# Designs tried in a protein design run: designed miniproteins, single chains, continued (3). Part 64

Each design is a single chain, and the fold is of that chain. pLDDT is the mean over its residues in the fold that is shown.

## One batch from the design tools (miniprotein)

Design m10346
Fold by ESMFold2-Fast:
Formats: C-alpha cells, structure tokens, sequence
Structure m10346 (fold): chain A 129 residues (1-129)
C-alpha cells in the first residue's frame, strides 16, 4: 500500500551519496529481523487499521504513519540510500507511538524496547562512506 509519506523527488546531482547496499542489507537482515523477532513487535508490523479501530484522530496526530512492514517495503523498493535513512523511519515509528498513546501504555513500553534494540544493532554497522 502507498504510504502518505512519499520519498523526496530524485536529485540529478553528481554529489549525491551512492546507495549503500551493504548497509541496507544489514538493516533488513539484522535490525528489522531483530525487531520482528521481538514478542511485542506484532503491534508495529502493520499500519493501524484506523477505520476498523475508529482512530479518526490518528491521521491528525500522526502525520507520517510508519510500520515495520512499510520500512521493509521501502527497503525492497530501494527507497533508502543509507542505514541512517532507515533509522530515521524507525524513530518516526517509535515517536508516532509515544505521540498517540499515553505515557506508561504497554505499546509505548514496547516501542522504547524496540527503539533500544534498533539503535544497538545500528551501532554495530561499520562507519563506511
């Protein structure tokens, strides 16, 4: 499904950083795999069904809906150039949860645990150009 946050238009510039396939494979295989293996990950796997759940204020509060499946789909579509861009979307996912749900909610606690795992796995990447 098409997310409401499309990638920026392509820049025809020789100074554009190259796509870092090894970093993106690490993000997909190590980072996303670790997050998806977490017992509380199912709530983040897909975008919330805002119609069925009657979350009519969700699109007003969460302008950039994000899920693990959306990030995986963007990786498959080669929408990312680096691990930093993938991590930015992961942080958007976790911030969306913290913005919509009250402090201390089990969903917020799960988001903080997954954010910690994501940052730990990303820290294992070599600082390659």
Amino acid sequence: DYPPNPPPPAVTNPDRPPVRSAELEWMRDQVLAALEAHPDADVFRALPDTVAARLNDYPEIVKNPMSLATIRAKLDARAYASAEEVLADLRTLFENVKKYYPEGDPVVVAAEELEKIAEAEVAKLPPEA
Scores: mean pLDDT 71

Design m10347
Fold by ESMFold2-Fast:
Structure m10347 (fold): chain A 70 residues (1-70)
Amino acid sequence: SLPEFTPTPAELRRALASQGVRLSDAEAERVLRRFLDALGETGDVDEALERLRAEGLPQEVVDALRRVLG
């Protein structure tokens, strides 16, 4: 099934801000797009997040994404 949870960039930005990570709308859109692309290729949230970390996303952003999306 398609995931029941696909946040908008604005929703992701607000959720990350609650975790202490401040992104612009453009940065949130890019992060969300990269995450969904990685998730489509890996089929696993943890593997998708590890790919984003390997591609240079800061650990604090990866940890916040894990709390928001996992």
Scores: mean pLDDT 79

Design m10348
Fold by ESMFold2-Fast:
Structure m10348 (fold): chain A 61 residues (1-61)
Amino acid sequence: TKIEEAQRLAVEGLEYYKRKDYEKAIELLREAKKLLESDPKASQSAIDQVTALIKEVEKKL
C-alpha cells in the first residue's frame, strides 16, 4: 500500500539523516509525506510526524 511504501521511505530517510546526508534524507521524507497525503486512509498523526522530521532536516541544511 501507499502507507507501507511511505513508512519504508521514512525509515530510509531517517537512516540518511543519521549518516548526516541531509539532502538525501529530506528527498526521501518529502516523498513519504506526498504518499501519505495522497492516501485518504493515512492518519494525520503519521503526516505530522513526517512533517516534523522534514523540519528537523531543514534546520541542518
Scores: mean pLDDT 83

Design m10349
Fold by ESMFold2-Fast:
Structure m10349 (fold): chain A 63 residues (1-63)
Amino acid sequence: SMDRERQLRLSRGAREAKERFPELPAEDLTRAVSAVENGDEERIKELPPIAQKAAEVIKETLK
């Protein structure tokens, strides 16, 4: 299903973001994943800069 495919892409994006930003705290990565999953651009803007970059990597995986 599309929902399952999207969840798999989100998981891959989270893994890619962690590989690119190894110092990113797990809680900030979780917030970035949640904000991208919900399409919450305002929430992403409130994240620390490194977590905002992680959100961009995750978004790229969803294309």
Scores: mean pLDDT 83

Design m10350
Fold by ESMFold2-Fast:
Structure m10350 (fold): chain A 65 residues (1-65)
Amino acid sequence: MKAVTLENGEEKEIEVELISDNVETPLGKFAIGRTKDGKLIAVTDDEELARYLLEKGVPAAVAKE
């Protein structure tokens, strides 16, 4: 699956493998993905949630459809 990271405000396209179904939280929905390097990352269609996760030090990307 293709996703876009928001590191330092720059968009970078990455490939992720989804390893879990969408997780619902009070802040929104996200799935757990794995990068080619085996790194776990949160994947969401909500850019605001992705930014909040990144500010908390959690790797996050926006799903690209």
Scores: mean pLDDT 75

Design m10351
Fold by ESMFold2-Fast:
Structure m10351 (fold): chain A 95 residues (1-95)
Amino acid sequence: EEEKKIEEGRKLLQEGARAFAAGDYDTAIKYFEEAIKKLPKDHPLRVDALYLLGMAYYKKGEYEKAIKYFEETLSLDPSNKVAKRLLEEAKKKAE
């Protein structure tokens, strides 16, 4: 049951990453949001999805949303140095 949802979440995360690499941040966001819904709250792939969702919003210039998702990422994984740096940059860019 949970294993099937994790597999579905992994596939969605991969599709989102492809869209992100292509610069299609709107499509990437949709895939990452669906991945988050499939993955358990404490699962590492869900933390990865939150981080990538923050990055996609950052790339779109939606800094307040990027801040939200980077803060969620860091609450679950305080060791993510890239998320910490991008959170600081997003706060500087947010009005």
Scores: mean pLDDT 88

Design m10352
Fold by ESMFold2-Fast:
Structure m10352 (fold): chain A 58 residues (1-58)
Amino acid sequence: DKEIKELLEKVKKELEEKGRELEEQMAALESQDERVRLGKEWEEWQKKVKEELKKLIP
């Protein structure tokens, strides 16, 4: 359980850091199309990570 909790915390921090980097990239873009695309890619990536985490905790 402790190892799983540490793994989940690590993944959560990586998600937060990656999300922050993506937000900075989106803020730097002037193209609305590119911002929408990055946002959708981020949502899909988050969904995939959540599904992988669900497999660790049946």
Scores: mean pLDDT 74

Design m10353
Fold by ESMFold2-Fast:
Structure m10353 (fold): chain A 85 residues (1-85)
Amino acid sequence: MKYLEEAKERVRELAEEALRLAREGRPEEEVERLLEEAERIFEELKKLLETHAPMPEELKEELEELKERLERAREEVRAILEERR
């Protein structure tokens, strides 16, 4: 589905951009905003897929993989921001 692929790609792009900006020393508020947007899109995607249910196992695995990528990016961003203090 076109929307699913576009939403997945956008979440990945936002998480990657947030990590890049954090490494470049950009303001915490700017970095947090990108992570918040990625999280919002992910939650909307998750809800959409859950209401289209029952969710196929393959689709559930893709969603879990996307969640892990987002969590990993968030963890790295948090570590970078903490190192600034």
Scores: mean pLDDT 77

Design m10354
Fold by ESMFold2-Fast:
Structure m10354 (fold): chain A 65 residues (1-65)
Amino acid sequence: ISTAEIFKAAKILMERTGLPLEKAVRIAKKVLETNGDIGKATEILVKETGLSPAEARKIAEEILK
């Protein structure tokens, strides 16, 4: 996973959730490590952010498209 991919995903997370950069980077890395598994990425986002599964899935799809 490249630094550019992590930064892109972290930016999406910050825009959608208001999380600080450090936390967004950590979560983004976990989401990218699912290697395109939207289901697993959604579960990670629900657990880490407390968002609804529907909202978390939209973010996962935006990151992993």
Scores: mean pLDDT 81

Design m10355
Fold by ESMFold2-Fast:
Order: C-alpha cells, then sequence, then structure tokens
Structure m10355 (fold): chain A 79 residues (1-79)
C-alpha cells in the first residue's frame, strides 16, 4: 500500500469520529457545535479523497456529512 492510501484511511477513520460527535451534538440540540464537528469531518473526508480518489467509503461519508450539515442549518433557521 502507498503512503497516500494509508494516510487516506487514517483521515477517513478520523472523519468518521468527528461525524459521530456531530451527530450526538445535533441530537442534544447543540446545533452550532454539531455544525463545527461535521465541518471537521467534511474536511477530513475531502483530504482522504484527494489522497485516494477511489475510496468509495470516504466519498459516501463526505456526501452524508454534507447532508447532515444542511439539515442542521435548516433546523437552526426554524427560529
Amino acid sequence: MSEKKLEAEILEALGRMYYSIGKKLAEQGKLDEAIEEYEKAKELFKEALKLDPDNEVAKENLEETEKAIEEVKKKKEEK
């Protein structure tokens, strides 16, 4: 395995951790904190995909993270 693939796997795993934190914060109604953690996850998944563009798991996780950010932002706008 190339160094890039190993680094991508580490970034993907870290991204999943931040996604999980963001989801838990959103469930607690801590919407601003949830967005911050989801944005961290999003950047990590983007970096993983730059290193390993064929990483379908990172691609799927990036898409889910972007959807989660949008949903939390909509929830903030409801007053």
Scores: mean pLDDT 84

Design m10356
Fold by ESMFold2-Fast:
Structure m10356 (fold): chain A 66 residues (1-66)
Amino acid sequence: SPEPSLEELLEQVRRLLERLRADPALAEALAAAAVAGGVPRAASAEALLALLEELGRQLEEALARR
């Protein structure tokens, strides 16, 4: 199965965060889609951004630890 590397995932998360911060309507729509898809913690645009920021931080820590 083609799985992205931690570095590729971090780049994707950073690009998504930048895009969503620039486009609040897109962030709101994606948050609603995430909740519908079974991610209740992404209940708002703000909550989704916080989850993505936490994921980015965890990926940075994983890369720095190795």
Scores: mean pLDDT 79

Design m10357
Fold by ESMFold2-Fast:
Structure m10357 (fold): chain A 104 residues (1-104)
Amino acid sequence: MEEEERKKKEEEEIKKLLEEHKEEIENSDVKPEYKELQLRLLELQARLLLGEEEAVEELRRLAEELGADVEAIRRENPSWSEASAYFAAVARHYAPLEEEELKR
């Protein structure tokens, strides 16, 4: 199993996507607090794709900190992983507020 080369290419692709999305977030006209949240979510998503279990715990803590309705997401999507449910709950919590701010 010569997985070294494949692992490097996958890591490079994830890093490139992370940098592209980070640039788009930083160039958005949303409030600084929403930019910070979006950047935190992007970092956690990248770490989850790399198989970092610690990122799942950080994502759970973020959802709890924000009071995001994780149970509603889990009830609607019982087949989803915990990480996916926490991520969706945090995104759902802030998406309407971000849209309202952008329309101003």
Scores: mean pLDDT 70

Design m10358
Fold by ESMFold2-Fast:
Order: structure tokens, then C-alpha cells, then sequence
Structure m10358 (fold): chain A 104 residues (1-104)
């Protein structure tokens, strides 16, 4: 189900966009899936267009504040507050992050 929606978005991007835009979209979809911020199945829903743009900005800002080998994540603290922690990036995440930065 998620794969079907992601594949449709990628096919639409291939028809309308350069390879760089396709790489950004792929990185964006992977980042959204990992963060759980939006179900991929709902990315084509018009109600999420504005929220998608907001999340793109948040992802870029999020990665820009981390070191080259680490990414930022949100963790729930003992008092229920959200705290920012650093976790190691995979090689795939590093490559996708760099593609995102180059496209914006």
C-alpha cells in the first residue's frame, strides 16, 4: 500500500522533473517514513500539500543542525518533554541528506 503510493509519486516526478528532483523526492519519502510524520499513502491527499512543504523545511533545518556523521531525533524525556538527541547516520542517510541540501 505505501509502496504503491510512493511508486505513483515517483512516476509522476519522472514525467515532470529532473533526476535531481527525483532524488530529492525519494530522500523526502524515506525521511517521512522514518520519522512517521505523514503516512506515505496520504502524500497525494491535497490536505497535506501545505504540511508537506512545512515538513520539507523542517527536514532540511533538522539535518543542517546535525554534524556530518550524526542526525537529530526527538526523544520523549522523563517529564514528557521532547528533547533533541544525536544519533549516527547510515551511509544512505548521508547521501540523501547531501542531495536534499544541493536541491534547496
Amino acid sequence: KKLETAEKILEDARKKSSIDELSLLEAFLLALEQEGKIPIEELTNEKYKEKIEEIKKQIIDFYSNAGPDKRLALKKGKEGELETIEIPKSEVEKALEENIKELF
Scores: mean pLDDT 50

Design m10359
Fold by ESMFold2-Fast:
Structure m10359 (fold): chain A 75 residues (1-75)
Amino acid sequence: SLRAEVERAIAELKRLLERFDAAQTPEEMGEVALEFRRLVDRLGGPVVAAAAYILFKSDNRADLSPETRAALDAA
């Protein structure tokens, strides 16, 4: 299902972000970028974009006002 594909993409994107944050050289960063490209090739751009959007909203939810957060939860 599309939901299962997006959930897989979220898990793999989280792993890539953790590896990128731990990377200390341009070579290590390049390896993460290559794996991201392979993920897009495998799952498709729209699925990866949806997963990235969900991750972005989850990680930045605390930066929203309580009113905006409540409205987002009601949607």
Scores: mean pLDDT 73

Design m10360
Fold by ESMFold2-Fast:
Structure m10360 (fold): chain A 58 residues (1-58)
Amino acid sequence: MSKELEEAKRRVLELDIEIGLLHIQLALEPSEELEEELRRLEEELERAKEEYERLKAE
């Protein structure tokens, strides 16, 4: 397994955990700033998943 593939997988997992924690925080204390951060993290997760799938296909 390449180092890049391992890093991409780790990035996906880290983003998934961060998004999960942010959902909990939003449920306890909703805010516009947190909602914007969630949107940005979800976009970053999509890009990270695309990169992981690309590297996995090599």
Scores: mean pLDDT 82

Design m10361
Fold by ESMFold2-Fast:
Structure m10361 (fold): chain A 70 residues (1-70)
Amino acid sequence: MSEEELKEKIEKIKEALKSESPELRKRAVLELGKLKKEHPDEEEITELLKEALKDEDEEVREAAKEALKE
């Protein structure tokens, strides 16, 4: 994807991470994990995953942990 498309995708994921639904936040974290694998040099993805490690939902935190291991 183009750099502009990546930035737009990250912005949409940021909105999803603010959702009151832990299921939607978990899906956002899984999408971030995929983006990190495709774009390992993108610091913002890593920072968003680190923020997700502080989430109140255990499943969201575990998803962030797994994404950061790779």
Scores: mean pLDDT 80

Design m10362
Fold by ESMFold2-Fast:
Structure m10362 (fold): chain A 99 residues (1-99)
Amino acid sequence: SLEEQVRRDLEGAIASAEDALKALKEGNVRQAAIHLTTAMLLAVEALNRATDPEVRKLIEEALKSLQKAAQALDEGNFDEAIKYVEEAIKKLREALERV
């Protein structure tokens, strides 16, 4: 079902964001960037398939946080990148609970 696809995309986005968080804590810029990109791609797929307005809003908020994390990483600000990834994971989990 479409809801099962949204659930799978959100679970994948959460897993990739958690991998990005681990890479950031290890100082691994390359792995953090790869995992952030994957998390954003999966969150976009979830957003494109999601029909519930509240689920869509939570995914959009998560995407904004992931974009801020990517910018912080480009600036070498690991603490800010970690903060934004954690905010994104929280919003993705809230979205998943509503699917």
Scores: mean pLDDT 92

Design m10363
Fold by ESMFold2-Fast:
Formats: structure tokens, C-alpha cells, sequence
Structure m10363 (fold): chain A 86 residues (1-86)
């Protein structure tokens, strides 16, 4: 399933970018692209978690360690939901 594999790939890229402390704009873009891919793949739970992650990043004035942990949890939740749908 190309749509599920694409959603998984984007979710994994978002997690990797977060761990590498990528710029806020890049993190929002990756999370939004992953959310769109998850929605197209029919994994609504993953799409919601990814949109929540993007919104937390977008609304934050700075990425604190606490916020990074919360975002990471949402991205991992989305990844597991997509993997469960494979």
C-alpha cells in the first residue's frame, strides 16, 4: 500500500527531524505533510495526532524540552497507528 508506506515514511522523517532539532518551520511542514498523507491513507487517528503536533509546534514561541517530548509522543502515536494499519 503506497499511501500507508508514504504516511509512515513522512512520520518517521518528522520524528528524525525533531530529534535533530530541525527548524520550527521545517517541523511544522513535515508534520502537516505527514498528516495529509495519513488522512489520504485513511488513518484518521494518525492524522489527528500529526495535526496536533504541528499545532503545538506552530503555537510555541520556542521549542522547550517539555514541548519536544509532547510532540515526540504525538509523532510516535501517529507512526504506530500507521504501522497498525499496514
Amino acid sequence: EEKLRRALELAERAIRALEERAPKEELVKLAEEAARAAEEAGVEEAARALRAAAELIRRAEELTDELIERVKALLEEAKEAVKAAL
Scores: mean pLDDT 84

Design m10364
Fold by ESMFold2-Fast:
Structure m10364 (fold): chain A 68 residues (1-68)
Amino acid sequence: SAIELAEEAKKLAEEGNIGEALGLVKEGAKLAGLSLDELAELTSKRVKTDDQKEIAIEAAEVVIEKAK
């Protein structure tokens, strides 16, 4: 499910596997009905950093919230 992919992505990001985390976030977003542009917009409202780990974690949270 979109939630399961996003939760796994959040775990991978916390472990430092940012590339794999971002891949799962994008797949989860698609399953949740989010475009990549919408995902980027919503994530940018949650985080004010260019740190890829923080971006991946907050993007995963956006997917989880939308998939509820």
Scores: mean pLDDT 81

Design m10365
Fold by ESMFold2-Fast:
Structure m10365 (fold): chain A 63 residues (1-63)
Amino acid sequence: SEEKKKKIEEYRKKAEEFKKLAEEYLEKAEKASGEEKRRYIAKAVGYEIRAIGEEIDAELLEK
């Protein structure tokens, strides 16, 4: 259905947004040092986990 397609698109869009945020924080980590670098890496990992969750939700609906 169109409603199902829209929901899948919403999950995939959220996953892409989280992946972009993870990439941005990894770029910030590259330019940082010490504890600041560690915090940026932690944020990037958090966003990667969120992106995977949204991708799983999209895949479950696409079945």
Scores: mean pLDDT 87

Design m10366
Fold by ESMFold2-Fast:
Structure m10366 (fold): chain A 58 residues (1-58)
Amino acid sequence: SLIEALSDPDPAVRLAAARALGESGDPAARVPLLRVFREDPDLEVRKAAAEALERIGA
């Protein structure tokens, strides 16, 4: 699951998962992406989560 990949120890995997979830528009990803956006230590992962949330919210 892409949602499971948002918890991966590798920031590159989390970045790819956030982008893919944004493209899919899966509403189940909203709460996991909000957590990543607020709490992820990697700035690029947080930016990807924010962009994904914009796409899901549109």
Scores: mean pLDDT 83

Design m10367
Fold by ESMFold2-Fast:
Structure m10367 (fold): chain A 50 residues (1-50)
Amino acid sequence: MEEQRLAIIRASRIEDPDEMFRAITEELLRGGFSREEAERVAQRIVEARS
């Protein structure tokens, strides 16, 4: 979980929100989340960073 958290934090520093969403979603999928859950979480993170 710590490695995944760090990867997500680094992804959230991507300037392009579309690329940020993709990067965070891929990290969550690698962590075992479903696509729907990964996209939901990624959307919340992108919105928080906007």
Scores: mean pLDDT 75

Design m10368
Fold by ESMFold2-Fast:
Structure m10368 (fold): chain A 87 residues (1-87)
Amino acid sequence: HMEKVKALNKLAAAVSELIDWLIEQGAEDLAREVAKASRPLFEKILQSSPEEAKKIADKVIDTINEAKSLPPEEAARLVIKTFEELL
């Protein structure tokens, strides 16, 4: 239970950071797409085992960190694709 909450909080922080960055870049539409695409993933984490929840969160956080080196549109696409692959 607590390990799922930790995974969820870490993922929420990483997604929030990406959304804030996209807004700062003037990419508000992409920020909304990322926020919308993240919702099913948070639900999946809550329904997963603690081990699976950690793997999902770690994969997404790693992808968001990689995306920070990309232009906004490419960053958003990479992250959304990763969300879809993990569903």
Scores: mean pLDDT 84

Design m10369
Fold by ESMFold2-Fast:
Structure m10369 (fold): chain A 73 residues (1-73)
Amino acid sequence: MTEDFEKRAKEAEEKIKENPDDARAWYELGVAYLQLGDYEKAAEAFEKAIKLDPNLPGARGAVDYARALAEAA
């Protein structure tokens, strides 16, 4: 349901507002945008996550995936 993912996005944004260096919060925001179909925003959020933590598992693949979907849309 889009409502659940929108709440998830808001929770991630609140975490980022409190700690903008929280790579995990940026990753969660990217996942929420991906589920909402906002592929460009998802890619941007994943890019910030990997910039903060280059070793974050799955983040590199998530960036590539979101970018591919944004380009196809």
Scores: mean pLDDT 79

Design m10370
Fold by ESMFold2-Fast:
Structure m10370 (fold): chain A 60 residues (1-60)
Amino acid sequence: SLEEVQKLVNSMKTASPEEIKKLAKKIIELIENDPSLTEEQKKKAIENVKKLTEEEIKKK
């Protein structure tokens, strides 16, 4: 669900770089398994998660 994705994204702010990578993987899996999203929406969401992951790691 979007709520679960948002909680995991918020967890990235306090996580270590290794935990951020694990959280990103879980978020991507939730997006891929969301039946309410189109393939194009999934691709854009996954791309955004990857960019956010890089940004959060750079902050550490």
Scores: mean pLDDT 80

Design m10371
Fold by ESMFold2-Fast:
Structure m10371 (fold): chain A 74 residues (1-74)
Amino acid sequence: SEEALREAKIALEALDNGDYVTALFAVREAIELSEKAGNKKAAELFKQAYDALLRGDVETAKKYLEEAIKELEK
């Protein structure tokens, strides 16, 4: 979960810098890490962030990333 949290923070920083490609890779890693850890809720939130990024909806992606971070910090 700490590794998924790190990837989520990398994704947020990448989006703030306009680095869309790095954000997509970081979110994908966060999905896989959350699934391996058995955190289905975090994995689902990261999948929603990934889908938002594929649509170019950066604001919605950031919202789901922040919700996933909160889920991982429980």
Scores: mean pLDDT 86

Design m10372
Fold by ESMFold2-Fast:
Structure m10372 (fold): chain A 69 residues (1-69)
Amino acid sequence: MDSALAAQLVAEARAGGDVDAQLATLRAHSSPENVATLETVVRAAAGDPAAQAEVDRRLAESREKAREA
């Protein structure tokens, strides 16, 4: 659910789609925790450098944990 929805929103943000409408739908149907995480990913895809840095930081942490396991 979450990963498929995130991938769709990222693709639409890159294509210049109506991301604000997609985020409004997400807020109506998802938990606040999931909404906050997904909004960061969508903002990064739309070209927000601060959001992109946060996504990169989370990915680096996940890769380090996976490599240590």
Scores: mean pLDDT 70

Design m10373
Fold by ESMFold2-Fast:
Structure m10373 (fold): chain A 62 residues (1-62)
Amino acid sequence: SKRELALKATSYSMLGIAYLEDGDLKKAADSFEKSADYLEKMGDLEEAEKWRKRAEELRKKA
């Protein structure tokens, strides 16, 4: 359901932030990409693009 996809998207974005605070850039990027994948499945393309760009910037720094 859309609600379950939204909850997963939010959980992965929060997990990504936690990894980022711990300095694990690769795991943060992976988590943000998973969040974006779930947002795209919901049709929330604008929010998905934000997390994908954040992940890409982290991968460049890793």
Scores: mean pLDDT 87

Design m10374
Fold by ESMFold2-Fast:
Structure m10374 (fold): chain A 80 residues (1-80)
Amino acid sequence: MEAAERARQAGLAGDYRKGIDYLEEAAREATAQGHGLAADVSLGVALIGYGVGKVAGDEEFAARMVARGAENLAAGLGEL
């Protein structure tokens, strides 16, 4: 939860590099707790969005996709 929230905040602030680092930390924590599929899907969606944003030259979009991935992971973990 903590790492996913930090990833969301970093993404919303436009710091996609820190956002990805925190999202990877949150995904590792979720995997250790038995939620590996949810972690992999959430991280995968964020990384695809990040890649699209980088190719388009839209770093704000890339950061927003990281935040969205973190929100999805946090919501899934919060319901369990």
Scores: mean pLDDT 70

Design m10376
Fold by ESMFold2-Fast:
Structure m10376 (fold): chain A 72 residues (1-72)
Amino acid sequence: GMADAERAIELAEEAIRAAEEGRLEEAKKLLQMSDRLGTLAVIEGALEEAERAGELMRKAREILKKQGVDPY
């Protein structure tokens, strides 16, 4: 639902900050949590908000990849 989508967005934003700060393992953990909640948001019909979370997760994954970390 909407709450899952909002939390997914928050976690993805935290993952971006963690990755930018070099906290790579924390960023990966936050990204995994965001992905799980984003999937629930899609199942529950919060599609636009889940898509926003997905875009933020993609940015976090790109930062992790540039740092040599597998983001999955």
Scores: mean pLDDT 82

Design m10377
Fold by ESMFold2-Fast:
Structure m10377 (fold): chain A 71 residues (1-71)
Amino acid sequence: MKKVDKTLTFAEDPADPGTAVDIAVTMAANGNEVNLTVRVPTQEAADRIVAAIKASSYADKITVTAEVLPP
């Protein structure tokens, strides 16, 4: 299994965590172990993305780290 590091930066709060989830899930579904770093403007956005990834079919193949951007 190949390890892949991916960083996603959202300068504005994404209304839908689906973009981050879709990217990570697609990579994991292709046989990769994904280390995902998500940089977001709010703690609420971070919590939504982490929760959505943990609820995905490939949560065991995805390690997510969420960082809140400085104001």
Scores: mean pLDDT 77

Design m10378
Fold by ESMFold2-Fast:
Structure m10378 (fold): chain A 56 residues (1-56)
Amino acid sequence: SLVEKTLAGLKELAKVVPDREFVRAFADAEIAKLAPEVSPEELAALRREADRIIAE
């Protein structure tokens, strides 16, 4: 799914980019692009999982 691809891409980006502010801004932009295509519940879950990935 688009959500799974976005999370996989974010996880790989977080491994190679040490700038956490950049990774967060990138995640926010990608999530915003998906917002109209997913349910509010999926959007909330996506944001929570993205925060978890960035925090690692």
Scores: mean pLDDT 79

Design m10379
Fold by ESMFold2-Fast:
Structure m10379 (fold): chain A 58 residues (1-58)
Amino acid sequence: SEAEEIIEETRQELKELGASEEEIESGVGALEVAKERGATVEQLKEGKKQIVEEAKKK
């Protein structure tokens, strides 16, 4: 699904940014929980942006 693709893309981007395994698990886990709770694709995209930007700040 598109939601699963967003979650996978988030994991890849966090790895490329050098995020720790704990950070990757936390961010991806949050998106997985949001998906399970019925988050829309747009909400997941917004969540991805926030997670990636926070990882960039370190």
Scores: mean pLDDT 81

Design m10380
Fold by ESMFold2-Fast:
Structure m10380 (fold): chain A 66 residues (1-66)
Amino acid sequence: KVRELMKEIAEILQKVKDATPEERQRVLRLAAEYALLKLSHDNLTPEQKERLERIKAELDRELARL
């Protein structure tokens, strides 16, 4: 649901609040791509589903570095 996605994005924004501008830019870029793919859930191709998993993994790694 969109509500769950909005909660995830809000949590990401809170985690990067005290990050450097460069760190924040990288995380926000990944979060935006993740959100767009999640909103397109019902229309994702197999390649887009794999991309969603890769972006989520990259986003999680960037957040873990903060």
Scores: mean pLDDT 78

Design m10382
Fold by ESMFold2-Fast:
Structure m10382 (fold): chain A 58 residues (1-58)
Amino acid sequence: DELERARRIAESAIAAAQESETAGRVAVHELEKELERMTDPEAREILEEALRQVRAAL
């Protein structure tokens, strides 16, 4: 399920950004890679929102 996968990736990325700046930068890269393979529009919105939050935390 792309939606469940997107939620898990988003939660992991946000947690990484809270842990350290280095982990947050890695999370940005992983979110961008996942967005490239995501086809579900809702899953993409979840990852795009997570990407915005992680970038704002850096």
Scores: mean pLDDT 81

Design m10383
Fold by ESMFold2-Fast:
Structure m10383 (fold): chain A 95 residues (1-95)
Amino acid sequence: SVEEELRAALEEAQAIGDPRAAVLLKLLDGEKVDEAVNGKDVATLIAEEIKDAKAIGREDIADYLEALAAKQGLALPPLESLAPRAPGLSVLLLK
């Protein structure tokens, strides 16, 4: 499933010390999170992952993350307001 794929990617990211992984794993577990990572709140982290998933044609991941954000009551910033970045900076799409 998409959840299993994302969980595996986040567990690998956590093992190599990516600070975004712990926050996003809490979201997958249904926990409320308001932690910031490198000055980015969780809503911004999710929006960046959605933008990258859409850019590479992974609409299944984008849809899952949008649903997760809605379930958690997160107000996502507009994707067009996010700074451009290389897809390889994604925590979910690197693993």
Scores: mean pLDDT 78

